# Ledger of designs, part 5: designed miniproteins, single chains, continued (2)

Each design is a single chain, and the fold is of that chain. pLDDT is the mean over its residues in the fold that is shown.

## One batch from the design tools (miniprotein)

Design m4150
Fold by ESMFold2-Fast:
Structure m4150 (fold): chain A 80 residues (1-80)
Amino acid sequence: KAEEVVEAARKLAETARKQGIDGVALMSEALADAVEKYGEKANPESLVEGARSLAETARKLGGDEAYEQAVKLAEIAEKL
């Protein structure tokens, strides 16, 4: 469900802020806002690509917990 993507993205943003990777937090909030606005009309492929981009950025910045949450977000988005 779109709600699960929103919840996962909001949780990722919270974790990213705690890990000091504010760029990932802002991008994850933007992803959640887009899914709330468009619901299931959001393109699942674009959501998966966005989540994978967040995972790569989190890993590069040393945010291991944010990385794992971004991977989970991509898995949830793929099931839309």
Scores: mean pLDDT 81

Design m4151
Fold by ESMFold2-Fast:
Structure m4151 (fold): chain A 108 residues (1-108)
Amino acid sequence: MLVPAEAEAGVAPTRSMSAGGAPTLHVYGVATADPAQRAEALARTKENIRRAAAEMGVKEEYVEELLALAEEAYRVGEVFVFSAGLSADEATNERAVADLRATVEALR
């Protein structure tokens, strides 16, 4: 099914609260088959990850792995969407890494 171009053009990071009340900042990555748009989308996705991680106080180890996984997703996937929830809670950040890794594996 065709999604509107506006929906694919990137989703701004969104804020939410978990059931436990912990604040979470969700970062989104979107890719289409257009090579020019892919390069821009990857750069924006990496910048969104860095900004969200800085805002939420995410440890550098999770940031580095998320950036590497985002680069891999854009290398192997043609059309995809992912989301990663980042917070000060390490378990939330571990889940974000695991979810993005699963997305990369699904795109292989």
Scores: mean pLDDT 70

Design m4152
Fold by ESMFold2-Fast:
Structure m4152 (fold): chain A 71 residues (1-71)
Amino acid sequence: MEEDILRGVVDLVRAILRLGAEEAKKQGNTELAKLYEEAISRIDSLVAEGRYEEALKLGQEALKKINELEK
């Protein structure tokens, strides 16, 4: 159950990051788009290794860092 919940939350975080990357590209903010894409790539690598808890932590840290840059 915990693993299934972690997978679902990681998928949600990944989807949020992807939407952010697409929006940044539409705005011409290449640096912000790159930050989202780098976070997604790192999450994908951790997920491929079955490291869902670390993927979730990375995703949360990426969202926090990006949010600070957008303010």
Scores: mean pLDDT 79

Design m4154
Fold by ESMFold2-Fast:
Structure m4154 (fold): chain A 72 residues (1-72)
Amino acid sequence: SKEEAKKLLEEALKKLYSDPKEAIRLAQRAARVATELGMDEAAAYALAAAKSIQEGDFELAKKYLEKALSLL
């Protein structure tokens, strides 16, 4: 559901600095849910956020997570 994807992205934002590994998992899960809903743009931003966290760019990851949320 959209509500599930939103909760996963909100939790990823909360975990972004304190638990980046969990934030990556949450963003990837949100992307999967968004894809199942046909919300491909939101899914793309969630995946971009996960990749940005993996690369250590937390500011860019935050912007991508916020963008994904705005599209749901």
Scores: mean pLDDT 88

Design m4155
Fold by ESMFold2-Fast:
Structure m4155 (fold): chain A 90 residues (1-90)
Amino acid sequence: PLPSTVTPEDYLKLGKKYYEEGKYRSAINAYEMAATLAGRLTPEQYLLLGEAFYKLGKYDEAIRYFEHALSLDPTNEKAKKLLEEAKKKK
């Protein structure tokens, strides 16, 4: 057992901060740490990863993450719009 622990939510907050600062690779690393600690990603976390990859010009990775977000939440209009935009950039 750890005497102190960092939660997935702590890494999500850190990743969002890096994203706002334009540090998209650092944001991705933080989101991946959140996923590792949680053992899975939520639709929101897939969107956050996709948005960061999109900002880096990694459109294939962005498309994959947006498709995962939609597979978990097919009603997510933001994921639909971002997927369409990423496909146009490919």
Scores: mean pLDDT 81

Design m4156
Fold by ESMFold2-Fast:
Structure m4156 (fold): chain A 112 residues (1-112)
Amino acid sequence: MPEKLSEEEIEELEKKAEEAEKKGDYLEAAELYGKAAIGYALRGDNEKAAEMAKKAAEAAVKAVEKDPSLSIGEAIRLIGYGVDLELAGAPEAAEAMYKGAKEVVEVGKKLD
């Protein structure tokens, strides 16, 4: 189960994710946005959790577009985040992760 982070720690994850995305490090951005989504959900900020989950899914898709061999690994990771988000009481954020996992698999199949 993920640790309950402080709001300041979660904001740091979000900023690092934005920096990774700007550098084209989409795999790192997806991981950091995913952790931020879970952090916000555990603090009861379901709107921010859903926003971060959508960004994590989008970054994961971009990572797979750059390297299709990442598709299955990213799908598994996004499903894992989705489960954690459901357990944290953030069903909309969880749905964004599950939709992202499906898209990552479809993009990987098309490009690979």
Scores: mean pLDDT 86

Design m4157
Fold by ESMFold2-Fast:
Formats: sequence, structure tokens, C-alpha cells
Structure m4157 (fold): chain A 61 residues (1-61)
Amino acid sequence: MSTQQKINFVRGMGQLLEREFPEHAAEIRAFTAELIARVEQENASMEEVLAAIQAFARRLL
């Protein structure tokens, strides 16, 4: 998966999370920006991206 494809995936998931948890929009946007930076700067894998998103989403429950 390319870096751009991973970034697009993270942005899409961030938008879905904001729709589900609008009260946490600021936290979701901050998390999304940090995860994108990790993909761009550290070439984070899709497995790391998915694990981070899943852990973050569970904290919103």
C-alpha cells in the first residue's frame, strides 16, 4: 500500500469516527493528524494504522 493510500484511508476513517462521535470531533481530528504524520514521517504500516484506530475507537465507547 502506498503512503498516499494509507493517508487517504486514515482520513476516511477519521471522517467516519467524527460522524459516529461528533462530541469527540476535536480529539478525533488531533488523532487523525498525528496518525497521518506517523505514516508520512515514520512510514507506519497498515497493521500499525489499523491497531491505532481500533484502540482509539474503543476509548470513545
Scores: mean pLDDT 82

Design m4158
Fold by ESMFold2-Fast:
Structure m4158 (fold): chain A 56 residues (1-56)
Amino acid sequence: MPPFLSAEAAEALQADLAAHPEEATLEWPRVPRAELPAAGERIAAEVAARAAAAMA
């Protein structure tokens, strides 16, 4: 998957947010929402790392 960045990062981030419904009511929407623009790059890096591990 050459384009790990935008599409994969966005899907992973949204899935992660959806997977934390209980934490979102606590403070996740405050912290991750504030870092959403920067979190995209971090999620892309994690997705790329997981893809590399799966291909190993």
Scores: mean pLDDT 53

Design m4159
Fold by ESMFold2-Fast:
Structure m4159 (fold): chain A 59 residues (1-59)
Amino acid sequence: SVAERLLAAGLYALEQGDLETARSIVELMIEQAREAEKQGNLELAKRLFDAARELEERL
């Protein structure tokens, strides 16, 4: 899923010490989640918000 791919990319950036990229991915996840909510895709929105929270907690 989109959420899984973004989380994987963010975790990879974090493992490389690229905190700027990891933070940008968190912002992208939140933007994508808000867009999913606008489209009525609440399931995708929830997964994206949950993934963003997980990545942010590791920053």
Scores: mean pLDDT 86

Design m4160
Fold by ESMFold2-Fast:
Structure m4160 (fold): chain A 56 residues (1-56)
Amino acid sequence: GELLEEAKRIITELLRQGVSEDLALAETAYELSKKFGISFHEALEVARQAYEELKK
């Protein structure tokens, strides 16, 4: 879905810049929360799912 694809995009960009995993997940959750109007907790779950899918 749109939310998951946006999370994958943001995480990929941050990791490419050398940002750590934990910081990339937190920053991604913040951006998703802001853009989609969801809670930080919900956004963080989406960011974690996106990161797990990127590791395949």
Scores: mean pLDDT 86

Design m4162
Fold by ESMFold2-Fast:
Structure m4162 (fold): chain A 96 residues (1-96)
Amino acid sequence: SEKLKKIAELLEKAVDTLRRMLEEGKISQEDLDNLKKLFDEAVKLAKEMGDESLARILENLRKRFIEAAKNKDKEEMEIVLTFAEMLLGLIKSELS
């Protein structure tokens, strides 16, 4: 429960960062590095919980976003944001 709450907090920060990057139309290295850190921390917590499925989902979202950013694929970045928002909603539902 406590680790899952921390994952939700990390994902909320990631969603906020993703949304800001998309609204600004610019990808800063600082924002990209911050997103990597947030996802890496969430993956670590999921693995510590023994939730290998959640860890895999988080790793895949991180990978997809980094590739989309590298290719300047705004549509794919919006898709990753949507999946991150959906995942956050599911985690918050479990915590309720």
Scores: mean pLDDT 84

Design m4163
Fold by ESMFold2-Fast:
Structure m4163 (fold): chain A 81 residues (1-81)
Amino acid sequence: SEAAEAIRRAAIAVMKAQGASEEKAEGMGQAAVEVYEAYRERLSAEELAELIVETARRIDPSLSDADLEALRRAVLAAAEA
């Protein structure tokens, strides 16, 4: 879906900005999409964004608040489209 692709792209971009390897960036993108697809029918856009941000923080605790906020906004935009 367009929303899932947007979320994957946002997560990969955040990881690459942090200097992550292709493997780590791809893993983060996949994790974000899996959370989105699993919960999009059960959670509000806000709850979904918070869950994806928490997942990203667990995968890479070195992500900045600015990186996590960028991901949160991308998920909110995608979930409301």
Scores: mean pLDDT 81

Design m4164
Fold by ESMFold2-Fast:
Order: structure tokens, then C-alpha cells, then sequence
Structure m4164 (fold): chain A 65 residues (1-65)
């Protein structure tokens, strides 16, 4: 869901990495359902956004040294 991805980005910006991780996991499950439903184009887009968010999450974790 686009809404989950946007909320995950906001959580990362706010330093709420736990909430961001949970939202990313929910988005991944939705992407898997989209793929199972034959909506492969939508699933591919969500998966691309998830990969970007995972990178941003790791970047923020690095700042918490």
C-alpha cells in the first residue's frame, strides 16, 4: 500500500525505526499478496519502494552509533 510506504518514510524521518520496520514488513506482505493476485506491476513498484526504505532504515541505524 502507498499509505504504508508513506508512513514508513515518516517514521524513519522521526527516528522511530521500530515503527518503520513494522510498516515495511506490512508493505512487504501486501506486495506479496499483489503478486499472488496477478497484480505483478503494482507488486514490483511496492517492492522497489521497500528496497529503498530498507536502505534508508540502515542509514538511520548507522547514525545511532
Amino acid sequence: SEELLEKAREAIRNGDLETARELIEQALKEAQQLANDGRSEEARKVLAEIQELKRELEEEKRKLE
Scores: mean pLDDT 80

Design m4165
Fold by ESMFold2-Fast:
Structure m4165 (fold): chain A 80 residues (1-80)
Amino acid sequence: SAEIEELRERLEALEREYRAAVEAGDAERALELAREIYELSKKLYELLAKEGKITEGIGEVLRGIGLLFDAELLVKKKKE
């Protein structure tokens, strides 16, 4: 669907920004982006699940959780 395509494109753009923030050492920006990626991944999961693509949807959410976890660790490490 057009909504799934839009969410995928937005997630790809946010993941590029996330990688750039990590490379720049901007832990706070990386965390902000990771939170947005996670929220959009949950929306993408709901749409993919409705199309019977549950495994793909789970993969998207797990990726979002992983980026969020990594960003939280970056913020914690920077405070040291």
Scores: mean pLDDT 87

Design m4166
Fold by ESMFold2-Fast:
Structure m4166 (fold): chain A 89 residues (1-89)
Amino acid sequence: EEKIKKIKEEIKKLKEEIEKIKKEIEELEKKLKELREELRALPEDAPVEEVAKKIGEILNLIGDILDLKLKLEKLEKKLEELEKELEEL
């Protein structure tokens, strides 16, 4: 029973971590949408520095979103493995 309890606690922690990452991805995707709209709203004569700054912010957010999605995939795989281990006990 102690082994079952430890696996259940690890599953609970992973589910909480997965939910946190999902929320972070959602917030970053909202920010990405806002920055893309801001970039489109810039006047045609906007300084190159302002355009470059917005593009840099967009690229950084895309990178952060991709990193979080990779972390999410790894955590979801670990959760599936632990749930299978618990079922086999």
Scores: mean pLDDT 85

Design m4167
Fold by ESMFold2-Fast:
Structure m4167 (fold): chain A 100 residues (1-100)
Amino acid sequence: MDAEIRAAGDAVAAALAAALASTDPAEILAAIRALLDAAERLFALLKETGLLSPSTIRHMEEVLARVRAKLAAGTATKADAIELDTAVGIAYIDLAVSRL
């Protein structure tokens, strides 16, 4: 894999672990914001490959927009962190299949 994509993926994994380990509501919101920033950076790199399907790109953009809206409202939870990680996983699978 491209070293930049791997590094961005590692950043998403680290941010997810921090979000899931957080116990204070304010710390959870801060961790989910860091996860969103890491996921957006990774999605930008994945889009640059040109190998993602239009449906995967649309789904990723919808999940990012939803999590961003919940963060702005102060209502984001660990379930939103898991949804964001799931969207990242789908994008990685799409990329891997496109390389077969």
Scores: mean pLDDT 83

Design m4168
Fold by ESMFold2-Fast:
Structure m4168 (fold): chain A 69 residues (1-69)
Amino acid sequence: SKELEEVAAYVKEKTGVSYEAALKASQIIFENNGKVTPELAEELSRETGLSFTKATLALYEAKKKLEEL
């Protein structure tokens, strides 16, 4: 969706992660109504190769942008 793509672009710009990783972070946040958990950060880390810390940051930036929409 347009909103998903907008959030993904924001995450990529703010964190420097790839667009693919930013898109996955954004999808996770949309599916979980803006909730960030260690389990979701671990899953994103596993799927994208990001460190746990970087995955957590990407999820929080996606949450922040979603709340501004």
Scores: mean pLDDT 87

Design m4169
Fold by ESMFold2-Fast:
Structure m4169 (fold): chain A 67 residues (1-67)
Amino acid sequence: SSMEEQQKRELLNQKVADEHRRLLAGEITEEEAEERVLAFGKELGLEDEARRMWKTVQQARAARAEA
């Protein structure tokens, strides 16, 4: 396995966490958070992983909002 690929996945995971934290703090909109995560994922060649990760965040947030 490529160490470079693992590092890119770690960076993407951190980016998802950072943008989610900003969203929870009201610092950015949901659209801005998604765009930033997807753009970063695309630059890393991990666009599909970025979309999957962010969709999971969105679904968890939606479930929490209905509670």
Scores: mean pLDDT 82

Design m4170
Fold by ESMFold2-Fast:
Structure m4170 (fold): chain A 75 residues (1-75)
Amino acid sequence: AKAAREKELLEKFKKDAKATLEYLKESKDIEHIEKTIALLRGLAEKAEEAGYTELAEELRKYAKELEELLKELKE
């Protein structure tokens, strides 16, 4: 049951994450990107605590992509 739920959440997250990343790249809103990074890191911690290891890794990966974008925008 948990594995099936994690797979559903992971598939939905991957689709939503791609759209959100493109939006943030277009908007270049540094504050919005920083808040999104913080949110994703918090969600990754909760996912790991719940045993959703794959979901936690995807959340961390997305947060890292946003951190790299943030560095580009600040330079």
Scores: mean pLDDT 78

Design m4171
Fold by ESMFold2-Fast:
Structure m4171 (fold): chain A 61 residues (1-61)
Amino acid sequence: GGDAAQIAEVEKAVEDAEKEGYSLEHLAFLYRQLAEVARGAGDTETAERWEKKRDEIEKKL
């Protein structure tokens, strides 16, 4: 119940940060937090998706 709502809220915050032009370093941090929240909730698919996005950004840093 609560975990899915928390993941959706964090995903929205990340999308807003992308729209506002946050730095790649800041986006990498947000992607990491979202992946950790998803893993803690047992949502492995969502966690792996955001971990992959973080890794792609870290290659550019």
Scores: mean pLDDT 77

Design m4172
Fold by ESMFold2-Fast:
Structure m4172 (fold): chain A 61 residues (1-61)
Amino acid sequence: MTAEEVRERIEEILSKIKDPALRAQAEAIGAAALALVETDPEHAEELLERMEKLAEKELAA
């Protein structure tokens, strides 16, 4: 997984979130994932999955 791939995935997930509070939370998680992609890619993937769950929560609300 590359930093560029992580950045693209973050942008895609954020585009699906309409609630500004959930979007801000997802942005913070995405920034953490991007910071970890080279040192701990498994943890970065877990953070990206957390962002996906926030997007799913928005769709379920």
Scores: mean pLDDT 79

Design m4173
Fold by ESMFold2-Fast:
Structure m4173 (fold): chain A 90 residues (1-90)
Amino acid sequence: AREESLKLVQQAMNAVLRYIADNHPDTSLSSVPSEVRELGRLLDAAIEALEKGDFEKAIEYLERARELAERLGLKEAAELLQKAIDLLKS
């Protein structure tokens, strides 16, 4: 569960980074929309929680990240995050 969830969260992070590269190729991190940066912070927090074995906290961060990804229209990232949440709840 943990390794599979970490892989899915990493894939979601990669999807976000690819979105930034494709849509904001000349944008520094400081110029990236605040919501996209918040998504990155939530994903980092989720990865740290998973590494520490704090699955309850990881699920909380992942649910917030999924909601934010959905609001931003990042469907691939949102789907990967939902799959990670489902694995952690199983």
Scores: mean pLDDT 77

Design m4174
Fold by ESMFold2-Fast:
Structure m4174 (fold): chain A 56 residues (1-56)
Amino acid sequence: SMETEEAARETAEKLREIGDKLDKALAVTKATVPKDASFEERYEAFKAAAKAAGLV
């Protein structure tokens, strides 16, 4: 049996899923917010994108 390795694999898969959602949220944020946007504007856009990506 490989209980420890199986748990590590499951953790890696979950981290990959979270990473994919984060990448999508960041891509949407970059597409939505201009380069010269304030931190507050970027943060609000990121929160909306993160919710849409299923991170919250």
Scores: mean pLDDT 79

Design m4175
Fold by ESMFold2-Fast:
Structure m4175 (fold): chain A 79 residues (1-79)
Amino acid sequence: SSMTDLKELDLSNSNISEIKEGQFEGLTSLEKLDLSNNKITTINSGAFKGLTSLKELNLTGNNIQTIEPGAFDGATSLK
């Protein structure tokens, strides 16, 4: 589908409080994800599962207190 070709996704300032396990599955071409200025407090296990091309992740301006083990499982290109 066309969503598998998406390279950049801007979800900044979107009042997001939770990233669910597998929420971004299928976005295998995504290289940049901007989640800045949301209300995220916890990065759940498997939150970024399937983001195999992801190079840049922006979490600035959230209230992150916890990063669960396995939160970045499958994000094999993330530096």
Scores: mean pLDDT 80

Design m4176
Fold by ESMFold2-Fast:
Structure m4176 (fold): chain A 69 residues (1-69)
Amino acid sequence: SSAEEAIKKGEKAFEEGDYEKAKWYYLKAAGEYYRQGDFEGMKEALRKAGEAAEKAGKLDEAQGLFDAS
């Protein structure tokens, strides 16, 4: 699915240390999961986005994403 593809691209970006790109793809995946009614997938993607935001030094954004997951 487009959500799964976005997760894979986010994971690759995270492995490469591009945390902003990883966060963007994880947020895209969360939106796609929400559109599909997959709330568990959405929560997992939001948690991954929070981890990427934390690695990017965006601590307030990371906390908001963890609270939403």
Scores: mean pLDDT 89

Design m4177
Fold by ESMFold2-Fast:
Order: structure tokens, then sequence, then C-alpha cells
Structure m4177 (fold): chain A 61 residues (1-61)
């Protein structure tokens, strides 16, 4: 995963979020993934998976 991919996927995820609390959590996970993508790409990918899960849970509610 690259920083560009994290930014693009992050923007797409945030576009789907309407709840401000969920948005704040997703933004924090994207920021953490961006900080880690070059040094710990496996941890960055796990953070993006968690962000996707949160967005999916909101969309299912």
Amino acid sequence: MTAAQVREEGAALLAKVTDPAVRAQVEAMIAAALALVETDPEHAEELMRRARQLVAQEQAA
C-alpha cells in the first residue's frame, strides 16, 4: 500500500460518512495509516481495514 492509495481510499471513505463521531474516528485511522505506511505498511493496512469496517457499520445502520 502507498501513501497515495491511503489518501485516495481515505477520501472515498470520508465521502460516505455522515455521522460526525464516525468521521472523527475514520479521520484518525487514516492519519495514523499515513504516518505508518512507509515504516510499517502491515499496520497501516490493518488501520485501513478498521476504517473500512467502521464505515460499513455506519452504512448498515
Scores: mean pLDDT 83

Design m4178
Fold by ESMFold2-Fast:
Structure m4178 (fold): chain A 77 residues (1-77)
Amino acid sequence: AAAARAAELEAEARRKGEEAARLLAAGAPFEEIARLLREAAELLMEAHIAAGYDPEEVRRLMEETLREEEAELAALV
C-alpha cells in the first residue's frame, strides 16, 4: 500500500515535471513553469513520506550531502 501510494505520487510529480519541460520548450512564462515545478517537488516529498521516509530524515540526509559537497569544494583550496 505505501509503496503503491509512493509510486502514484511519483508518477503525478513526473507528469507535472514533463508539463513544465514542455512549457519551457514553448517559451511559456517563468511563473507558470515555476508553479508546476513547485507542485512536482511537493508531490515528491509526499511520495518519500508515503514510502516510509521521515521528512526529518530526508532533510537530514540532504543537509549531510550539502556539507560533503562544501567540504569537497573547500579541499580544492
Scores: mean pLDDT 71

Design m4179
Fold by ESMFold2-Fast:
Structure m4179 (fold): chain A 61 residues (1-61)
Amino acid sequence: MSPEELKERILEALESLPEDKVVTARELARALKASQSAVSRALRELEEEGLVEKVGKGYRR
């Protein structure tokens, strides 16, 4: 899975959840069948782009 494809799939997964639902990189990695390190990197890039919000140890849209 390309980094860009992973970012798109993360956003799609978050859009399917309630706005207040916080998910961890580990939970997303399990759901998307991706490595936790790749998901953590993608989430950091999405946070820098303003597309996700970091809350404690997890992220939300």
Scores: mean pLDDT 80

Design m4180
Fold by ESMFold2-Fast:
Structure m4180 (fold): chain A 72 residues (1-72)
Amino acid sequence: MEELIKAIEELAERYLENKSPVDLMALGLLAAALTLEYNSEEVAKIAQDLVKAVSEGNLEEMRKLIEKLKEL
């Protein structure tokens, strides 16, 4: 669980530096995996919002959503 959130954070940080489409796709896949792991509406919403923020390049919102996941 926490390892998955850590991986999401690390990929997000890497995407901030390189803007790689591969890293963006990997973030989306990890967000989906997180939703399956928790099986909760709250986590599903955060994961969906995270994918949206990343796809839109809203890095500040992405950071906030990752912090919310760490509080779980």
Scores: mean pLDDT 75

Design m4181
Fold by ESMFold2-Fast:
Structure m4181 (fold): chain A 65 residues (1-65)
Amino acid sequence: MKLAKLAEEIIKKYPSVEELLKLAEENRDTDPFKAKAYQIALSHKTEGVSVETLAKTVEAASAPE
């Protein structure tokens, strides 16, 4: 699943910024991919940056090439 798609699903399921922050923190070490998706959802809700832009930035940072 693409990171942007996962982040969009998270936004639909967890509308609260507080819940998203908690989930991002809890998953940081156990599931870094989900943690990144929660972080994208948080940034979208708090900063208004598009999910696609945030996902592209995160994917570029984690891709080896």
Scores: mean pLDDT 73

Design m4182
Fold by ESMFold2-Fast:
Structure m4182 (fold): chain A 104 residues (1-104)
Amino acid sequence: MKEEAKQALRKAIAAVGRAARLVRESTPDNPEAQKAVREAMRAIGEAVDALNKGDLEKAIEYVRKAIENVRKAMELITDPQSRAEVEKAIEEAEKYLEEARKLL
C-alpha cells in the first residue's frame, strides 16, 4: 500500500504541476494568477520533499494546497478552452490524491 500511495501521489503531483504550467502560460500578464502559480509551485516542491521523506500525510496536505492555488488562478483565465484544460488537469490531480488517501 505505501508504494502504491507514493505512485498515486507522484501522479497527483505531475497533474497539478501540468495545471500550474497551463495557468502560467494562459495568464502571462496577470500578476494575481502568476502569484497563485508561484504559491502552487512552492507547495508542489514541499509535497515532493515530504514524499521523499516518506511523510505521505504531509505530501497529501501540500498537494491539496497546490490544487487550491491553481483553482484560484484558473478563475483568472479568460480563454474557455485553456480554463477547461486546467480544470481537467486539476480533476486528474484530485482523483490521484483521493486514490493516495485510500491507499494509506
Scores: mean pLDDT 87

Design m4183
Fold by ESMFold2-Fast:
Structure m4183 (fold): chain A 117 residues (1-117)
Amino acid sequence: SKEDYEKGYEAFLNKDYEEAIKYFTKAAEKGNVDAQINLGNAYYEQKKYEEAIEYYEKAIEISSGERKSLALANLGMAYYEQKKYEEAIEYYRKALELNPDNPIAQTFLKLAEEALK
C-alpha cells in the first residue's frame, strides 16, 4: 500500500534497511513497482546483491519506460558490484535503449567497459 511504501521509504532514508525491507515487501506484494525497485535497493545497500537482483528482475517484468530503465540500470550496478562486468554492461545498454538519458547507465557503462581492460 501507499502507507507501507512511505514507511519503507522513511526507513530507507534513515539507513534502517531491515525496516525498509519489511515495509517495501508489504508494498511490493500489493503490486507497487517502486516498492520492488526500492526493495532491491535496500538489499543492494546491505551488499546482498543476489537478493537485490531478484527484486530488480521482478520490477523489470512489471514496469515500462523510465521505471524499467531505472530497474535495469540498478540491476547492472548489482552485477558490477559482483565484478560481473559483462552482465553489467548488457543491462546498462538495455537501460539506455529505454532511456538514453539514464545517468546511472551512462556513467557505469563506461566504468564497466574500463574494468574489462
Scores: mean pLDDT 90

Design m4184
Fold by ESMFold2-Fast:
Structure m4184 (fold): chain A 99 residues (1-99)
Amino acid sequence: ELEKIRAAAEAARRFAETGSLEDLKKMVETLKSLSVEDLKRIARLEPGASLIANAAMAAKENPDISVEKIAERIFSHPNVREQAEALARGLEKLAEEKA
């Protein structure tokens, strides 16, 4: 479990640095592996991450929506890289709470 949170934090940092759709898709996949409770906690720790966290929760609830479609939707937001930085901070804080 802690390994999944750390993997998600690394993926979020990678996407924040590169801005690539490929790295965003990888980030979404790592977030889908986390529990709904962990995603809710991240949104509370870093409100700037709430859009991405909520998108990951919606993806878990609606398996008919592809990772590609979710990534494209997130990617269209004007401050997506700043949101990914907030997400990485939230994931790092969550990892510290669980360590």
Scores: mean pLDDT 80

Design m4185
Fold by ESMFold2-Fast:
Structure m4185 (fold): chain A 55 residues (1-55)
Amino acid sequence: GVERLQEVARELSKLIDPETAEKFIEELRKLAVEHGVDYALQWAEKRLEEIKKKK
């Protein structure tokens, strides 16, 4: 359920500034509401990979 999305969001929040992390979490919640948890999770994992590559 939503706990997995929260874990991914927390991991991303540790890698980026609080302001950017809040925007990310807001988008993640919107995707989960509109397209479901699985879709939001895939999007979040892709974003996590992009952020790790940028570091």
Scores: mean pLDDT 74

